# Designed miniproteins, single chains, continued (3): the designs that were tried, part 99

Each design is a single chain, and the fold is of that chain. pLDDT is the mean over its residues in the fold that is shown.

## One batch from the design tools (miniprotein)

Design m11435
Fold by ESMFold2-Fast:
Structure m11435 (fold): chain A 80 residues (1-80)
Amino acid sequence: ALAPLSPAQEAAARAALARLRALVNASKADPITKTSLLMRGLAEVVEAELAAQQGASDEAFRAALDAALAALEAALAAAE
């Protein structure tokens, strides 16, 4: 069975999801591009959560969330 996320990891994931939604909602990209990039960002957050539940370090987990947010922000900027 996968180990549960710590409360701090759950809070970090929740904050990352809120930030993903805020970035997409603020973007001037077309709705199809925004939806595609949001789905990719959500998948990357889920993969980070699964890796943490499989024993990835808290540092690696936070780095993965930060990388997902940075990649989404760059992709949205490039789409505008």
Scores: mean pLDDT 85

Design m11436
Fold by ESMFold2-Fast:
Structure m11436 (fold): chain A 91 residues (1-91)
Amino acid sequence: MAEEYRKLAEFYEKRGNKLMALYWRQKARQAEIEAGNYKVKAEYLLNRGISLKKQGKLEEARKYFEEALNWAKKAGDTELQSKAEELLKEL
């Protein structure tokens, strides 16, 4: 998790190990980028599911909402998680 990587970077910085501090800061940035990508994917899947629901394709919409929920959980986005769960209840 990005927070754990930041704590490790601070730990090594205080120990005077600047190379390890830099390494863990890079890892934290990568984890943040990945979380952002998961959020974008979750939003995309939610929007596609909503379109399918409007077309009456309820089984397909459910699959998209379930996938969106999984990606929202990986992103740590509670708002997207709640949105996906509500949409699943409406099917």
Scores: mean pLDDT 83

Design m11437
Fold by ESMFold2-Fast:
Structure m11437 (fold): chain A 71 residues (1-71)
Amino acid sequence: SEEAKEAAAAGLVRSAEISTENGVLQAKMAVKNPEQREGARRGAERILEIDPEAGKKVQKAIEEAEKEVKE
């Protein structure tokens, strides 16, 4: 649902605000769940707007986790 995607995105942003490492960990876990994957991508876009360096690290973590799910 859109509410679940938005909640996942907001949660990821809050995790990244605590530390980049927390954001990376939450993103990797969310990507393993197909329903939370869109929320994770949405959250990564928001982090990229707030903190480009943290956002790039979170986005890379999502890309790497997606490769693991596909293989």
Scores: mean pLDDT 79

Design m11438
Fold by ESMFold2-Fast:
Structure m11438 (fold): chain A 81 residues (1-81)
Amino acid sequence: SLDDALKLLGELIDKMRAGEASVEEFEKTLEEIKKLVENSPKSEEINKLLEEAKRYAREGKWGLALQKVLEVAEIINEEKK
């Protein structure tokens, strides 16, 4: 559900801000979020942002990865209104 996706995103954002996120855990969490949003009208847009976030994390660009994760959270919050 979108609520479950937002919960996972919130937990992930907290870990990223604390400097506790590993690339492996980050990618696994994004794959779970992708499954939770698969039936959303914005799933294609969200998936593109999640793939960009993974790429940035693999490159060590955690600030840019966080920006993409925050954009996903914003899209999901807008869908719930």
Scores: mean pLDDT 84

Design m11439
Fold by ESMFold2-Fast:
Structure m11439 (fold): chain A 68 residues (1-68)
Amino acid sequence: SEEQLRQQLEELRRRAESLGDPRVVHQVDIMVKQAEQRLAQGDYQAAEDTVRSLQLHLDAQREELARQ
């Protein structure tokens, strides 16, 4: 649903902030805003794809930091 996608996008933004890398925060913010615009247009598929891509990206970043 739109509400679930918006919640996921907000959570991804918070996760990026918790990593402490301003470049990652900036990149995620841009993609979240684009996904929010697509949701406003009713393009749920594009928003879902963005959520999935950001989840994978942030999971990889978190895993990399945990190994260092």
Scores: mean pLDDT 82

Design m11440
Fold by ESMFold2-Fast:
Structure m11440 (fold): chain A 74 residues (1-74)
Amino acid sequence: SKREEALKHLEKGKEYYEEFLKTGSLEDLEKAIEHYEKAFKLAKEIGDEELKREALENEIEASVEHLKLVVNSL
C-alpha cells in the first residue's frame, strides 16, 4: 500500500540521517532528505496528516543541517 511505502521511506530517511550524524556524510544527508520528501508526498496522496507532519518535521531538521554545512563551507 502507499501507506506502507511512505513508512518505508520515512524509516530509510531516518537510517540515512542517523548515518550522517555518525559520519558527517553529505551523501547520506541528501539521501535522508530525498526519502523524507518521498514519504511526505505519499502521505499527502493518502491524506495521512500525522505521517505528513512527521515526514515534514524530519525533512526540516535534515534541511537545517544541510544549510549549516553549506553556510559553514563558504
Scores: mean pLDDT 89

Design m11441
Fold by ESMFold2-Fast:
Structure m11441 (fold): chain A 70 residues (1-70)
Amino acid sequence: TLSPKEKVLKDVKEHMEQVIERYGDRLTRDQLKQLARAETEIEGKRAGLTPEQTKELQEKVLEYVDKLYE
């Protein structure tokens, strides 16, 4: 079973992969990063994560988005 933090990270990464597949040619990397930050905040709040934990996950998700473009 995944921890709340691990589940949020997994869910956001999976959604970002879907967004890039469908809209990657139409969205800038910066727009995708803004979406990733917003989703991580929303899902973090739903999972009961602290603001500190949410910031750590936002950083991890942004690194992941950068790797998907390279």
Scores: mean pLDDT 82

Design m11442
Fold by ESMFold2-Fast:
Structure m11442 (fold): chain A 80 residues (1-80)
Amino acid sequence: SKEEIAERTLAVLKRRLEDIVERIKKYSPEVQMQALESAEKGMLETAESIARDHGLSEELAKKLLEEVEAAMEEAKKAVS
């Protein structure tokens, strides 16, 4: 279903974010923030592409994008 597509997409992007966070934690906060900002752009573009290509409803697409942004915001707040 379209809901399952959105859920699976979010799960994949969250796993990608977790991997990025683990790789970058050895760098300075400034470098970590640059990497997360770059990752955010790519993840949002991926989510938008999947929503469009699979014909997700406007509400479902919006929820997916908001959840991706929320996960990224949490990752950025954890930078130290």
Scores: mean pLDDT 86

Design m11443
Fold by ESMFold2-Fast:
Parts: sequence; structure tokens; C-alpha cells
Structure m11443 (fold): chain A 100 residues (1-100)
Amino acid sequence: MEEMIEKMEEIVKEAERRIAEAKSAEEQLRILIEALDEMKRIAEENGDEETAKLLEKMRETALEILEQLKAGKLSEADASTLVRAMLHELRELIRERKEK
């Protein structure tokens, strides 16, 4: 459990760094999707089906936001705000798992 949480923390920290340096909301969303996919794989490898399902749902949400952005139905500012909200949710998820 601890090793899984530490790996997830590192993935989120690296994603936050890359997102801060990203030049577009599309790039931010792609980085977030990559991080979610990697975290889901780690959760699955550790038999944490609950966390894996939650991460998959977040990934589906990020993909939907990306599609809306590409279709011109969502602004760059709104998409960036949603990415930051999802990063906050990921930090909360890691904190919850770390405190169990």
C-alpha cells in the first residue's frame, strides 16, 4: 500500500510540474490523461479495484473535456480550470489513501 501511494504521489507531482509548464489546455489535458492512465495501472497491479475504477472515471471525464475543447464547446480558460480541479481531486484521493 505505502509503495503504491508513494508512486502515485510522484506521478501527480510530475504531472503538476508538466501542467504548470504547458502552453495550452489541450497539452494540460493530455498530461493529466497520461498521469491518470499510469496511476490506474499501478492501482490495478496492487489489486486496488476501487481506486482503479475511480481513476478510470476521472480519465473518461478528462477525455470528454478534451473532446469539448477540440469541438470549440469549451474555452481554454474553462478547460484549464477543470484540469486544476481534477488535480485537486487527485491530491485528495492520495491524501485519503495515505491516512487509511
Scores: mean pLDDT 84

Design m11444
Fold by ESMFold2-Fast:
Structure m11444 (fold): chain A 91 residues (1-91)
Amino acid sequence: VDSLLKQADDLLNKSDDLTKNANDAISYLNKVMDDLINYYSSGSPEDFERKSKEIRDSADDLINSINSATNNGVSRLNSEADSLRSLANSL
């Protein structure tokens, strides 16, 4: 029973780590996006608009992919943890 509860807690910790890593990756992408947009901000307004849009669109696609993968992973880990807790409670 204790072993199953420990496994459930380990899965929840992995869920937390996955969320933390996703947030760190998104923060890094936002920083890179800002740095690149700032680089082009000294140019013409037309170049700035075009490049900032390209950078934002690419960053948004990556952020959406990270969020989707993270949400799916968290959901799966939480479901597995719940299953282990239910099994432990039935023993």
Scores: mean pLDDT 82

Design m11445
Fold by ESMFold2-Fast:
Structure m11445 (fold): chain A 72 residues (1-72)
Amino acid sequence: MEKERKELEELAERRLEGLIEFASTLSKEQLEELLEIVREDLELAEEIEDPVLKELAKRMAERLIEHIEKLL
């Protein structure tokens, strides 16, 4: 369980880093659209049954939202 959680956290961090880099290449209009999508993803994360995946999904969405808002 601990090993699986660490693997998921490492995978989530790598994916977040890639998404942040990708967001940095987008236009203002594309960033505004992405922000709306990620905000919807944050709401959908509340419906995730697995508590570890729910926490990771929320954290990823929150951190991505913060980065997009800084780029706007």
Scores: mean pLDDT 79

Design m11446
Fold by ESMFold2-Fast:
Structure m11446 (fold): chain A 65 residues (1-65)
Amino acid sequence: DDLRNRPATPGLLRMVDAAQQALDQGLSLQEAQDRGTQALLDSGMPPDVARFYGQAIATGLDQSR
């Protein structure tokens, strides 16, 4: 499965998990985005790319709230 072998896949999974945990704790979408983006940065993703994915997850979570 190509997704499991991508260098970014572990970071993306941690981003989704961190953002979802923030929302489950009653934090804002901004906090969820910040936690998700930080998880990507901790995974070694470049800041510009991490911010892009952080905004994408925030949009997805906003549609699901």
Scores: mean pLDDT 70

Design m11447
Fold by ESMFold2-Fast:
Structure m11447 (fold): chain A 100 residues (1-100)
Amino acid sequence: SIKEKLEKIKKKILEILEQEPSPENMEEIIKLLKEFGELIQEAREREDKETLELAKKYLEEIIEKLKERLPSLSPEQQAMAEEAIRSLETAIKALEKALS
């Protein structure tokens, strides 16, 4: 199900964020976030409000963890993480509008 796929991706992203920062780990997080976005689009096309509410919650958890990790990242990794955070915050605003 879409819900199970979203949960697995969220758990994997959070797991990677607990590991030592590396360019490879950040690239994997970006790839997983792209897959997460595709699942959100599928849920939106199905008008699955419950799945969209869950996706929003998971994006908020990911943003919080990314912000916690920012001080431990290199300048290049910080730039990537900050861009990811901005993208995710935009996605949350779009979800809030869709859920209204």
Scores: mean pLDDT 84

Design m11448
Fold by ESMFold2-Fast:
Structure m11448 (fold): chain A 76 residues (1-76)
Amino acid sequence: SNTGRAYIIMAIVAASDGDYDRAIALLRQAVAADPSYTSIAQGMINAINHLRANNRTLQLSDDERQALIDQAAAYF
């Protein structure tokens, strides 16, 4: 759905800004809106939790951020 798609894109942007709590909340909203996004949302949540657990910061260049957006768009 367009709603699920929007939540995934917003989650990627939030994660690239270091706002992992917001990113996870948006990924959960995407799954609630459209369960077909469960696989990509679960993968992203696992990646965020791994970074958090290992005290690492996700810092993305504009190119890396765009690549993630393009990856999410491929599921739409």
Scores: mean pLDDT 76

Design m11449
Fold by ESMFold2-Fast:
Structure m11449 (fold): chain A 95 residues (1-95)
Amino acid sequence: AAAKAAAQAQARAALAEARRAIRRTRELIRQIREAEAQGAPKEEIRRLILRLIGEVLRAIGHALTALLYAKKAGDAALQAEAEALLEELNRIVKE
């Protein structure tokens, strides 16, 4: 009971961090597209891409942490949420 509640809390915290990192990832993708459209210097675009890679890796880490704790809690709903975020990240990485 107590251990399950603690694992659920950890899973929810990790899901929140993953969702924040995904929002930053989406914003960086938009910024890169806008910079390219405006003819920004290649070095500026490269810096944005490096920041994007960092946020994607951060989001993956948090989503995997959420999945681990959701499985420890035996919480199928939290597990499904974490798996959905990992699938969204997988789609973002495939270009």
Scores: mean pLDDT 85

Design m11450
Fold by ESMFold2-Fast:
Structure m11450 (fold): chain A 55 residues (1-55)
Amino acid sequence: MDELLAEVREGAAKLSREQLEAAIATLEELAGQSTGSTRDLLLAMRDILREILAA
């Protein structure tokens, strides 16, 4: 999981602000439709994208 989150962070750093905003919206929508570990993973990915967008 840490490897996946590191890859997400690296990939997200290459995205435009518009792409980051769209990805965050998609992850929030998917997290709302998901449960358990899948929801937790989607929310963790969202938080990484939000951190990059804020930087």
Scores: mean pLDDT 80

Design m11451
Fold by ESMFold2-Fast:
Structure m11451 (fold): chain A 86 residues (1-86)
Amino acid sequence: MREEKLALIKEYLESHPDLRILLPLRLSLESGEVVPGPDEEEIAEALERLLELSLEEIKEVLDKMVEKSKTGGPLEAKDLLELIKE
């Protein structure tokens, strides 16, 4: 399950350049680590929240992120957290 969720997130990040703002999240997924820091704490929380969702819910969140990048300008890790927490 977890590996399938990670693969889905990686595929989405590769397929949607608009999500490149989440590259630190992708790097955390690949290495299994998040570098400690203010921004990295938000990224770590976003990753943890995403992995609690079903594959279908992860797709929905990522689709909303792609849509926001087209209409709302540059995205941040906190935007992802807000979409999950809504």
Scores: mean pLDDT 65

Design m11452
Fold by ESMFold2-Fast:
Structure m11452 (fold): chain A 55 residues (1-55)
Amino acid sequence: GALSSAASAAGMPISTLTAQIQQALENGATPETIASNLTQQGVPTEDAVAAALEV
């Protein structure tokens, strides 16, 4: 899935990435902002967008 691909690209466990996305959403970040931050960390845009929307 997109979370697995994004986690691999970012170099972190899926559980860690999922928790970070959930925390960002709880703090009022939009999926677009989260995807942009993941892309800045080297995650491909399609994986970043899909991962942000899955959580």
Scores: mean pLDDT 81

Design m11453
Fold by ESMFold2-Fast:
Structure m11453 (fold): chain A 59 residues (1-59)
Amino acid sequence: MLKTRVQEALQKEFPEELTPELVEDAVNTAEGFLNVGFPEELAVKMALAIVRTEIETKA
């Protein structure tokens, strides 16, 4: 479910920039937050915020 939620959120926000590598990086980041005890919804939001910063920085 986490992977599906991350993929759907990325596809909605960055449809033209979506790559398998970007999805994997975002899922790994969200899993990191989930492992620390954050709720899944917040983990997904935080992972997306990091991905958004990465995309904005590089293009």
Scores: mean pLDDT 78

Design m11454
Fold by ESMFold2-Fast:
Structure m11454 (fold): chain A 88 residues (1-88)
Amino acid sequence: STLEEAIRLLEKAKKALAAGDTKKAAEYIREARKILAEASKDDLRLSLAADALDRLLEAIEAGTMTPEQAISALDTLIAGLKELLAKS
């Protein structure tokens, strides 16, 4: 599903951040955001998740957030998306 693909990309972003590969993490977050934004016309919660990823991506690219903080934020978003998937 589209939601499972977004979750997979965010899990890859977490691994990239843990490895210090900020550019690759940003690429995965951008892909997940695009998928969620395109799906959001059918679910407002996906629109809010896409907006949260936009803010996270800006903070990561600006260097205003540590990798540990970014991983924690991704964990929260992934958990929320998994709850939505379980209710689908």
Scores: mean pLDDT 85

Design m11455
Fold by ESMFold2-Fast:
Structure m11455 (fold): chain A 84 residues (1-84)
Amino acid sequence: SLEEKLNEMAKLVYKKDFEGAVKKAEEMMEEYPEMKKSFEKMKDAIMKKDFEEAVKEAEKMKEKYPEMSKAVDTMEKAAKVAAK
């Protein structure tokens, strides 16, 4: 599911495997074209190591997709940990 894939991406960010996280975001952009723009912004933030921006994009994604809030919360926490 989309939620499961977001949780996988969050785990990669938590491990500081940013290359893996970017690749997972690219896969999700292909599988979920309706969310492509949101994943593009998240991918760009991760690529730049701009974890403050990555957190902001995760928060915006929660606003647009409240059904995914738990998975997005996990991603947000992972990005905040990576920023330290």
Scores: mean pLDDT 77

Design m11456
Fold by ESMFold2-Fast:
Structure m11456 (fold): chain A 78 residues (1-78)
Amino acid sequence: ADESVFEGIERLRKEFERLIEEYPENEEIQRKAEEALRKLEEIEDIVENNASDEERLKIPEKMREVLEMKEEVRELAE
């Protein structure tokens, strides 16, 4: 379970890092991608720091928010 979440976090992190590198002069992409990376760090902290069951139940919703941010950044790039 946790392994699948870490794989998802790492994949999304690499995608946002790639977008930051591809669009260095696009301030909106830079800002939104950095915000998404901070959100991914929050999710990773919940998984790694032995958070409560209640906090862990929030992970799917937080991941959904990051996926929405990914779509927003993609729309800005196209």
Scores: mean pLDDT 79

Design m11457
Fold by ESMFold2-Fast:
Structure m11457 (fold): chain A 80 residues (1-80)
Amino acid sequence: MLEPATPEQIEKAIQAGLDYLRELGRLTPESEEAARELAIALGNVDSVGASEAARRLQEASGLSSDEVAAIVRRMVNALL
């Protein structure tokens, strides 16, 4: 069982997601908000919240499911 991440780990995960969105040219206020929600849900081991935030990120950014999965991997790696 993963323990909830610290606020510092969550901030690293947020930054990892935002950096990748910026690299892809998909960073908007809406995609930033969804990415922050996703990182927070992942850090809190909230699988339902993470799934909902990932869907909202896909809708806000226009990214493919594979690109959203890449963001999730970067965020999870930042939480470790």
Scores: mean pLDDT 83

Design m11458
Fold by ESMFold2-Fast:
Structure m11458 (fold): chain A 80 residues (1-80)
Amino acid sequence: GVIETAEFVVEAARRAIAGEKALSDEEIKEMIEKGPTEEQLLGAVIREIREEAERLGISLEELLKRLEEALEELRKELEE
């Protein structure tokens, strides 16, 4: 659901901060052609998170904070 997707994005942001490798353009193409593994999906989201932080002109740590705040708001709306 939406919460599970948001949690996955938050986890990807944490791994991006930890220095985990994002997927290359070639790896994204292979993922599309062969079907994604969970690790490939995570790497693809890490890539998007790094690009979004750069586009917004903020740190990965600041982006993670915003994503965690958004996830907490979503949990409150859907659980209460």
Scores: mean pLDDT 76

Design m11459
Fold by ESMFold2-Fast:
Structure m11459 (fold): chain A 80 residues (1-80)
Amino acid sequence: ERGLTPEQLEWLRKLDLTPLEKEIVAFLLASGPVTVDELAEILNISKETAERIVDRLVEKGVIERIPGEPPRYRLAPHLL
């Protein structure tokens, strides 16, 4: 369906992301910027787990933090 280009799908495959990390990336691509609380609720995981995974993806340069109250996260601009 609409969303990912063939290049983006191939890139995601090469990153060796966990299933949960892939789900977060796909959700961000489809739904745009979200808070950690929104991710935790939608994926039915703890806020702590969501924060850990988001931090890891930010460190990898896959997603970026948007300043705010609360902060939101989106796919890194260089990937779009």
Scores: mean pLDDT 74

Design m11460
Fold by ESMFold2-Fast:
Structure m11460 (fold): chain A 123 residues (1-123)
Amino acid sequence: SAVALLGLATVYLKAGNTEEAETALNQGLQAIETLIKSGKLTPVRQTLILASILELLQTLAKTGQNDLLEKLYRFLDLLSRSDFLPPAARIGFNDLAALAKQLLATSDTQERTQIFDQFVAKH
C-alpha cells in the first residue's frame, strides 16, 4: 500500500539508507497516483496518506535529504492542482506542498523544526 511504502521510506531514511528510501518513496508516490486515477482515494486512505507524508517531510528535512524533499514537494504541488482529485482532497495536498516549500527555503535545522511545529499546531 502507499502508506506502507511511505512508512518504509521513513524507516530507511532514519537508518541512513538513502538509496532504499528513494526507491520506497518512488513506489509510494506511484501508489498514490494509482489510487487517485482509479478513484480509490477514500477519505480514510487520504487521512492516512497525508499523515504518512507529514512524517516523511519531517524526516527528510531533519536528515538534510534536500533532493528527495524537493521531489516530494513537486509531487505534492502537482497533486494540489490535479483535476483527478476532488476539491477537499486538494486542500490537504496543497497544505503539505506549502509546508515542503517552506522547509526547502531554509537549510537551518532549528528553523525547519520551528516551521514543522507551527504547521502541526495549526492542523
Scores: mean pLDDT 86

Design m11461
Fold by ESMFold2-Fast:
Structure m11461 (fold): chain A 59 residues (1-59)
Amino acid sequence: SQKRIELLKKWIDVLNKTLETGKPYSVEMDGGYLAVGPEDREHAEQLKSYLQKQLKKLE
């Protein structure tokens, strides 16, 4: 599903920016909201890995 692929890519982008800059980022999404802070770096990296695996299964 295209909408789900786009949503996953947006979440991955937010996590990448958080990990890259060390600053919190947030994204408004269709039906949701995602925000991640630098203090959760390990969880952000694990979540990114999980989301990337989900994205690969949908592509």
Scores: mean pLDDT 69

Design m11462
Fold by ESMFold2-Fast:
Structure m11462 (fold): chain A 80 residues (1-80)
Amino acid sequence: EPAVPAVPEEDMSLEERVAYLDEAIAVLEAQAAASTDPEERKELEEAIATLRIVRDVLEEAAREGLSDEQLLARLQEAHA
């Protein structure tokens, strides 16, 4: 299954988590561009798509002031 980079364990603000995901997405996009294996590129592209969904949900949660429970519900809905 596509490897999604682990979220840092340190207590990060939602804004810091969004910035981390933006950086992780950029790294994965560079890896996909450098890959010569179509299967590896597909896995990286799927991982990038998943991270973009999570990133957008976290950014929206920061704007709306969502609780952890509400954020989890939004992540489940966005992933589904």
Scores: mean pLDDT 73

Design m11463
Fold by ESMFold2-Fast:
Structure m11463 (fold): chain A 80 residues (1-80)
Amino acid sequence: SEEEIKKMGEFERLYVELLKTESPDEALLKAAEKTGLEEYIVKGEDGKYRLTLEAVEIREEYKKKHPEEYKKIEEEIAKL
């Protein structure tokens, strides 16, 4: 949905900011909690948290609809 796509954009931006001070797992969980996307977070067999396949599809929709905004997120990740 449009609301989920919007929340994904907010999640990605918050996740990148949190990666500057938090562990990847803590950054992911905090970003999901603050954006209401906790249902899209899964713990893998390696003990690490990841986005579900459904969340990855929402992220791809966000990237397709907001390519310039997503490019800025990728540039911020590259600075880490």
Scores: mean pLDDT 82

Design m11464
Fold by ESMFold2-Fast:
Structure m11464 (fold): chain A 103 residues (1-103)
Amino acid sequence: KEELLAEADRQLARMEDLVKEIKNYTEKLKKAVEAGDKKKASFYYQKIIDKVQELDRVLGRLARLVKEAGIDEETRKAYFDRANKLVDEAEKYLKEAEEIMKG
């Protein structure tokens, strides 16, 4: 139980790092577009997509770990509330990136 929760905490930390990376690439994408650098813009946009896909995979691992740990509903809700907030933040950056790429 404790080992599974420690792994779940590591997956949450990885999700937090992925959201920070997505934010950083979104800022780099904006600067590349402002500079007219289409090659760099495409590169950063692809990195955002790749990191969002990785975030979805990490979320899946987190969900399995939380289920296997057999924890109470309140603790389970806390894990998913934190994870959903990170997913929502990543989706906001992805939408911003899509809008930037449209021109």
Scores: mean pLDDT 88

Design m11465
Fold by ESMFold2-Fast:
Structure m11465 (fold): chain A 96 residues (1-96)
Amino acid sequence: SEIEKKLELLRKAQLYLQEAIKAVINDSDKDTVIELLKKAREYLREAGFDELAAKVDETIELVKTSDNKDEIIQRLTEVLSEVNKAIRKLERELKK
């Protein structure tokens, strides 16, 4: 179904956002974090969540311009929370 396809894409975006958070915590280079975020953005766009993809783009710019790990982790966690909320909403729609 369309909902199942969107859920698969959102789950992929969720995984890449989680990997980006781990990369920041582990002091990976900025390019590694940016590439993980670009993957999350692509999956969000493919799923039709353009506003969440735009928030990932804002976080990519933050990674490029800031050395504040706590701020980057906070922004990534906020985006991940919104993705998780979208997943829960679609899961509820599948059960109806």
Scores: mean pLDDT 89

Design m11466
Fold by ESMFold2-Fast:
Structure m11466 (fold): chain A 100 residues (1-100)
Amino acid sequence: PLASLASASDEEIDEFLNSNRIEPSELPLLPARVVLRGVRRVLELYRDDPEEARRALAGLLGLSVEDVASPESLRAALIARGFSPELAERLAELWAEILG
């Protein structure tokens, strides 16, 4: 159940992400913790290859590679897709933390 994922462990979120195909349009409807975990997993996997990290992140979020080129463009694109400003800011900060 989606409500249970808001308080789930990282391992439980990983299990959910591995077991379910999530469309980009569904991401704004998921708990912030699930979205943050999914994005962190992609950025950590490709941390040494920023070009591939941006491509993988764009695919995950249903955005263009230009939308994910900077924390500022990512934040704006996420808000346009229906993400809360708070979650968009946290995702932009995560991008800067891992790839910046």
Scores: mean pLDDT 79

Design m11467
Fold by ESMFold2-Fast:
Structure m11467 (fold): chain A 61 residues (1-61)
Amino acid sequence: AEDEAKAREIAAALRSFLSPEELARLSRDDLVRLARQIADMMRLEVSEETLERAVELALAA
């Protein structure tokens, strides 16, 4: 629940910073690294699993 909420916030931020075309072109590793930077800027303490979940949510939209 808490981790899913954090993943959704990071996913929304990824979609605000990147176009759908950019999301499709970047590697999963690049998206996870960017998600980590976004989480750090938002002061969210998140696991690698939560970052991967955020990337999945961003790509699924």
Scores: mean pLDDT 81

Design m11468
Fold by ESMFold2-Fast:
Structure m11468 (fold): chain A 68 residues (1-68)
Amino acid sequence: SLADLKAQYAALYAQLSPEQQALVVERFTEEVQKLDAEARAQGLSPEEMETKMMETMVKVAQEVLAQS
């Protein structure tokens, strides 16, 4: 669920250093631009967009944590 994704992101974020948190924000900013373009092309609902944004945040946080 969306709530589970939010909880997962919070747990991952708590494990990140301040430098890793900054990197997550930077990478997510680039990813959200792609998601916005795709959402407009596909006609996604606000709820579907929020879910995809949270999935992307979790993925970015996992990738940053794994690269440390």
Scores: mean pLDDT 80

Design m11469
Fold by ESMFold2-Fast:
Structure m11469 (fold): chain A 65 residues (1-65)
Amino acid sequence: EALERLVIPVDASPATLEEIAARLGRVPGVLLAAADPEARAVLVVTPASQAEAIRAAAEALVAEA
């Protein structure tokens, strides 16, 4: 299956970015989640077929944080 790389922008401290990345890594379908403090984003790798659902879940989780 094709993989897709998502960039989820998060305007938060580096510590909060690491916490969000850790929580996103536990979402079903997420293959990799990594904080990028310099970009103010969390990088997520997911199967392309699940990318839209995972993006929605990531945005909901960021809104909670």
Scores: mean pLDDT 78

Design m11470
Fold by ESMFold2-Fast:
Structure m11470 (fold): chain A 77 residues (1-77)
Amino acid sequence: SLEELLEEARKLAAEAVRIAQTNPEAFKDAMKVVKLYGEAVQAHAAGDEERARRLFEEAIKTYKELKEKYPDAVVAP
């Protein structure tokens, strides 16, 4: 559901922020996840459920790409 995508993307965006704080080399890629999540939240608030769903899915996909590119990246506590 859209609500499940929102919660998943929210958690991954929070982890991306922690990765950015601990791993300077990953900062730009991690902040891309945060930006996509923010855009998805704005679309959801505007009632554009289709755009929100796509952006949440892109945020989740971008997080997976972040972890593939930086497999040893530490998530700060």
Scores: mean pLDDT 85

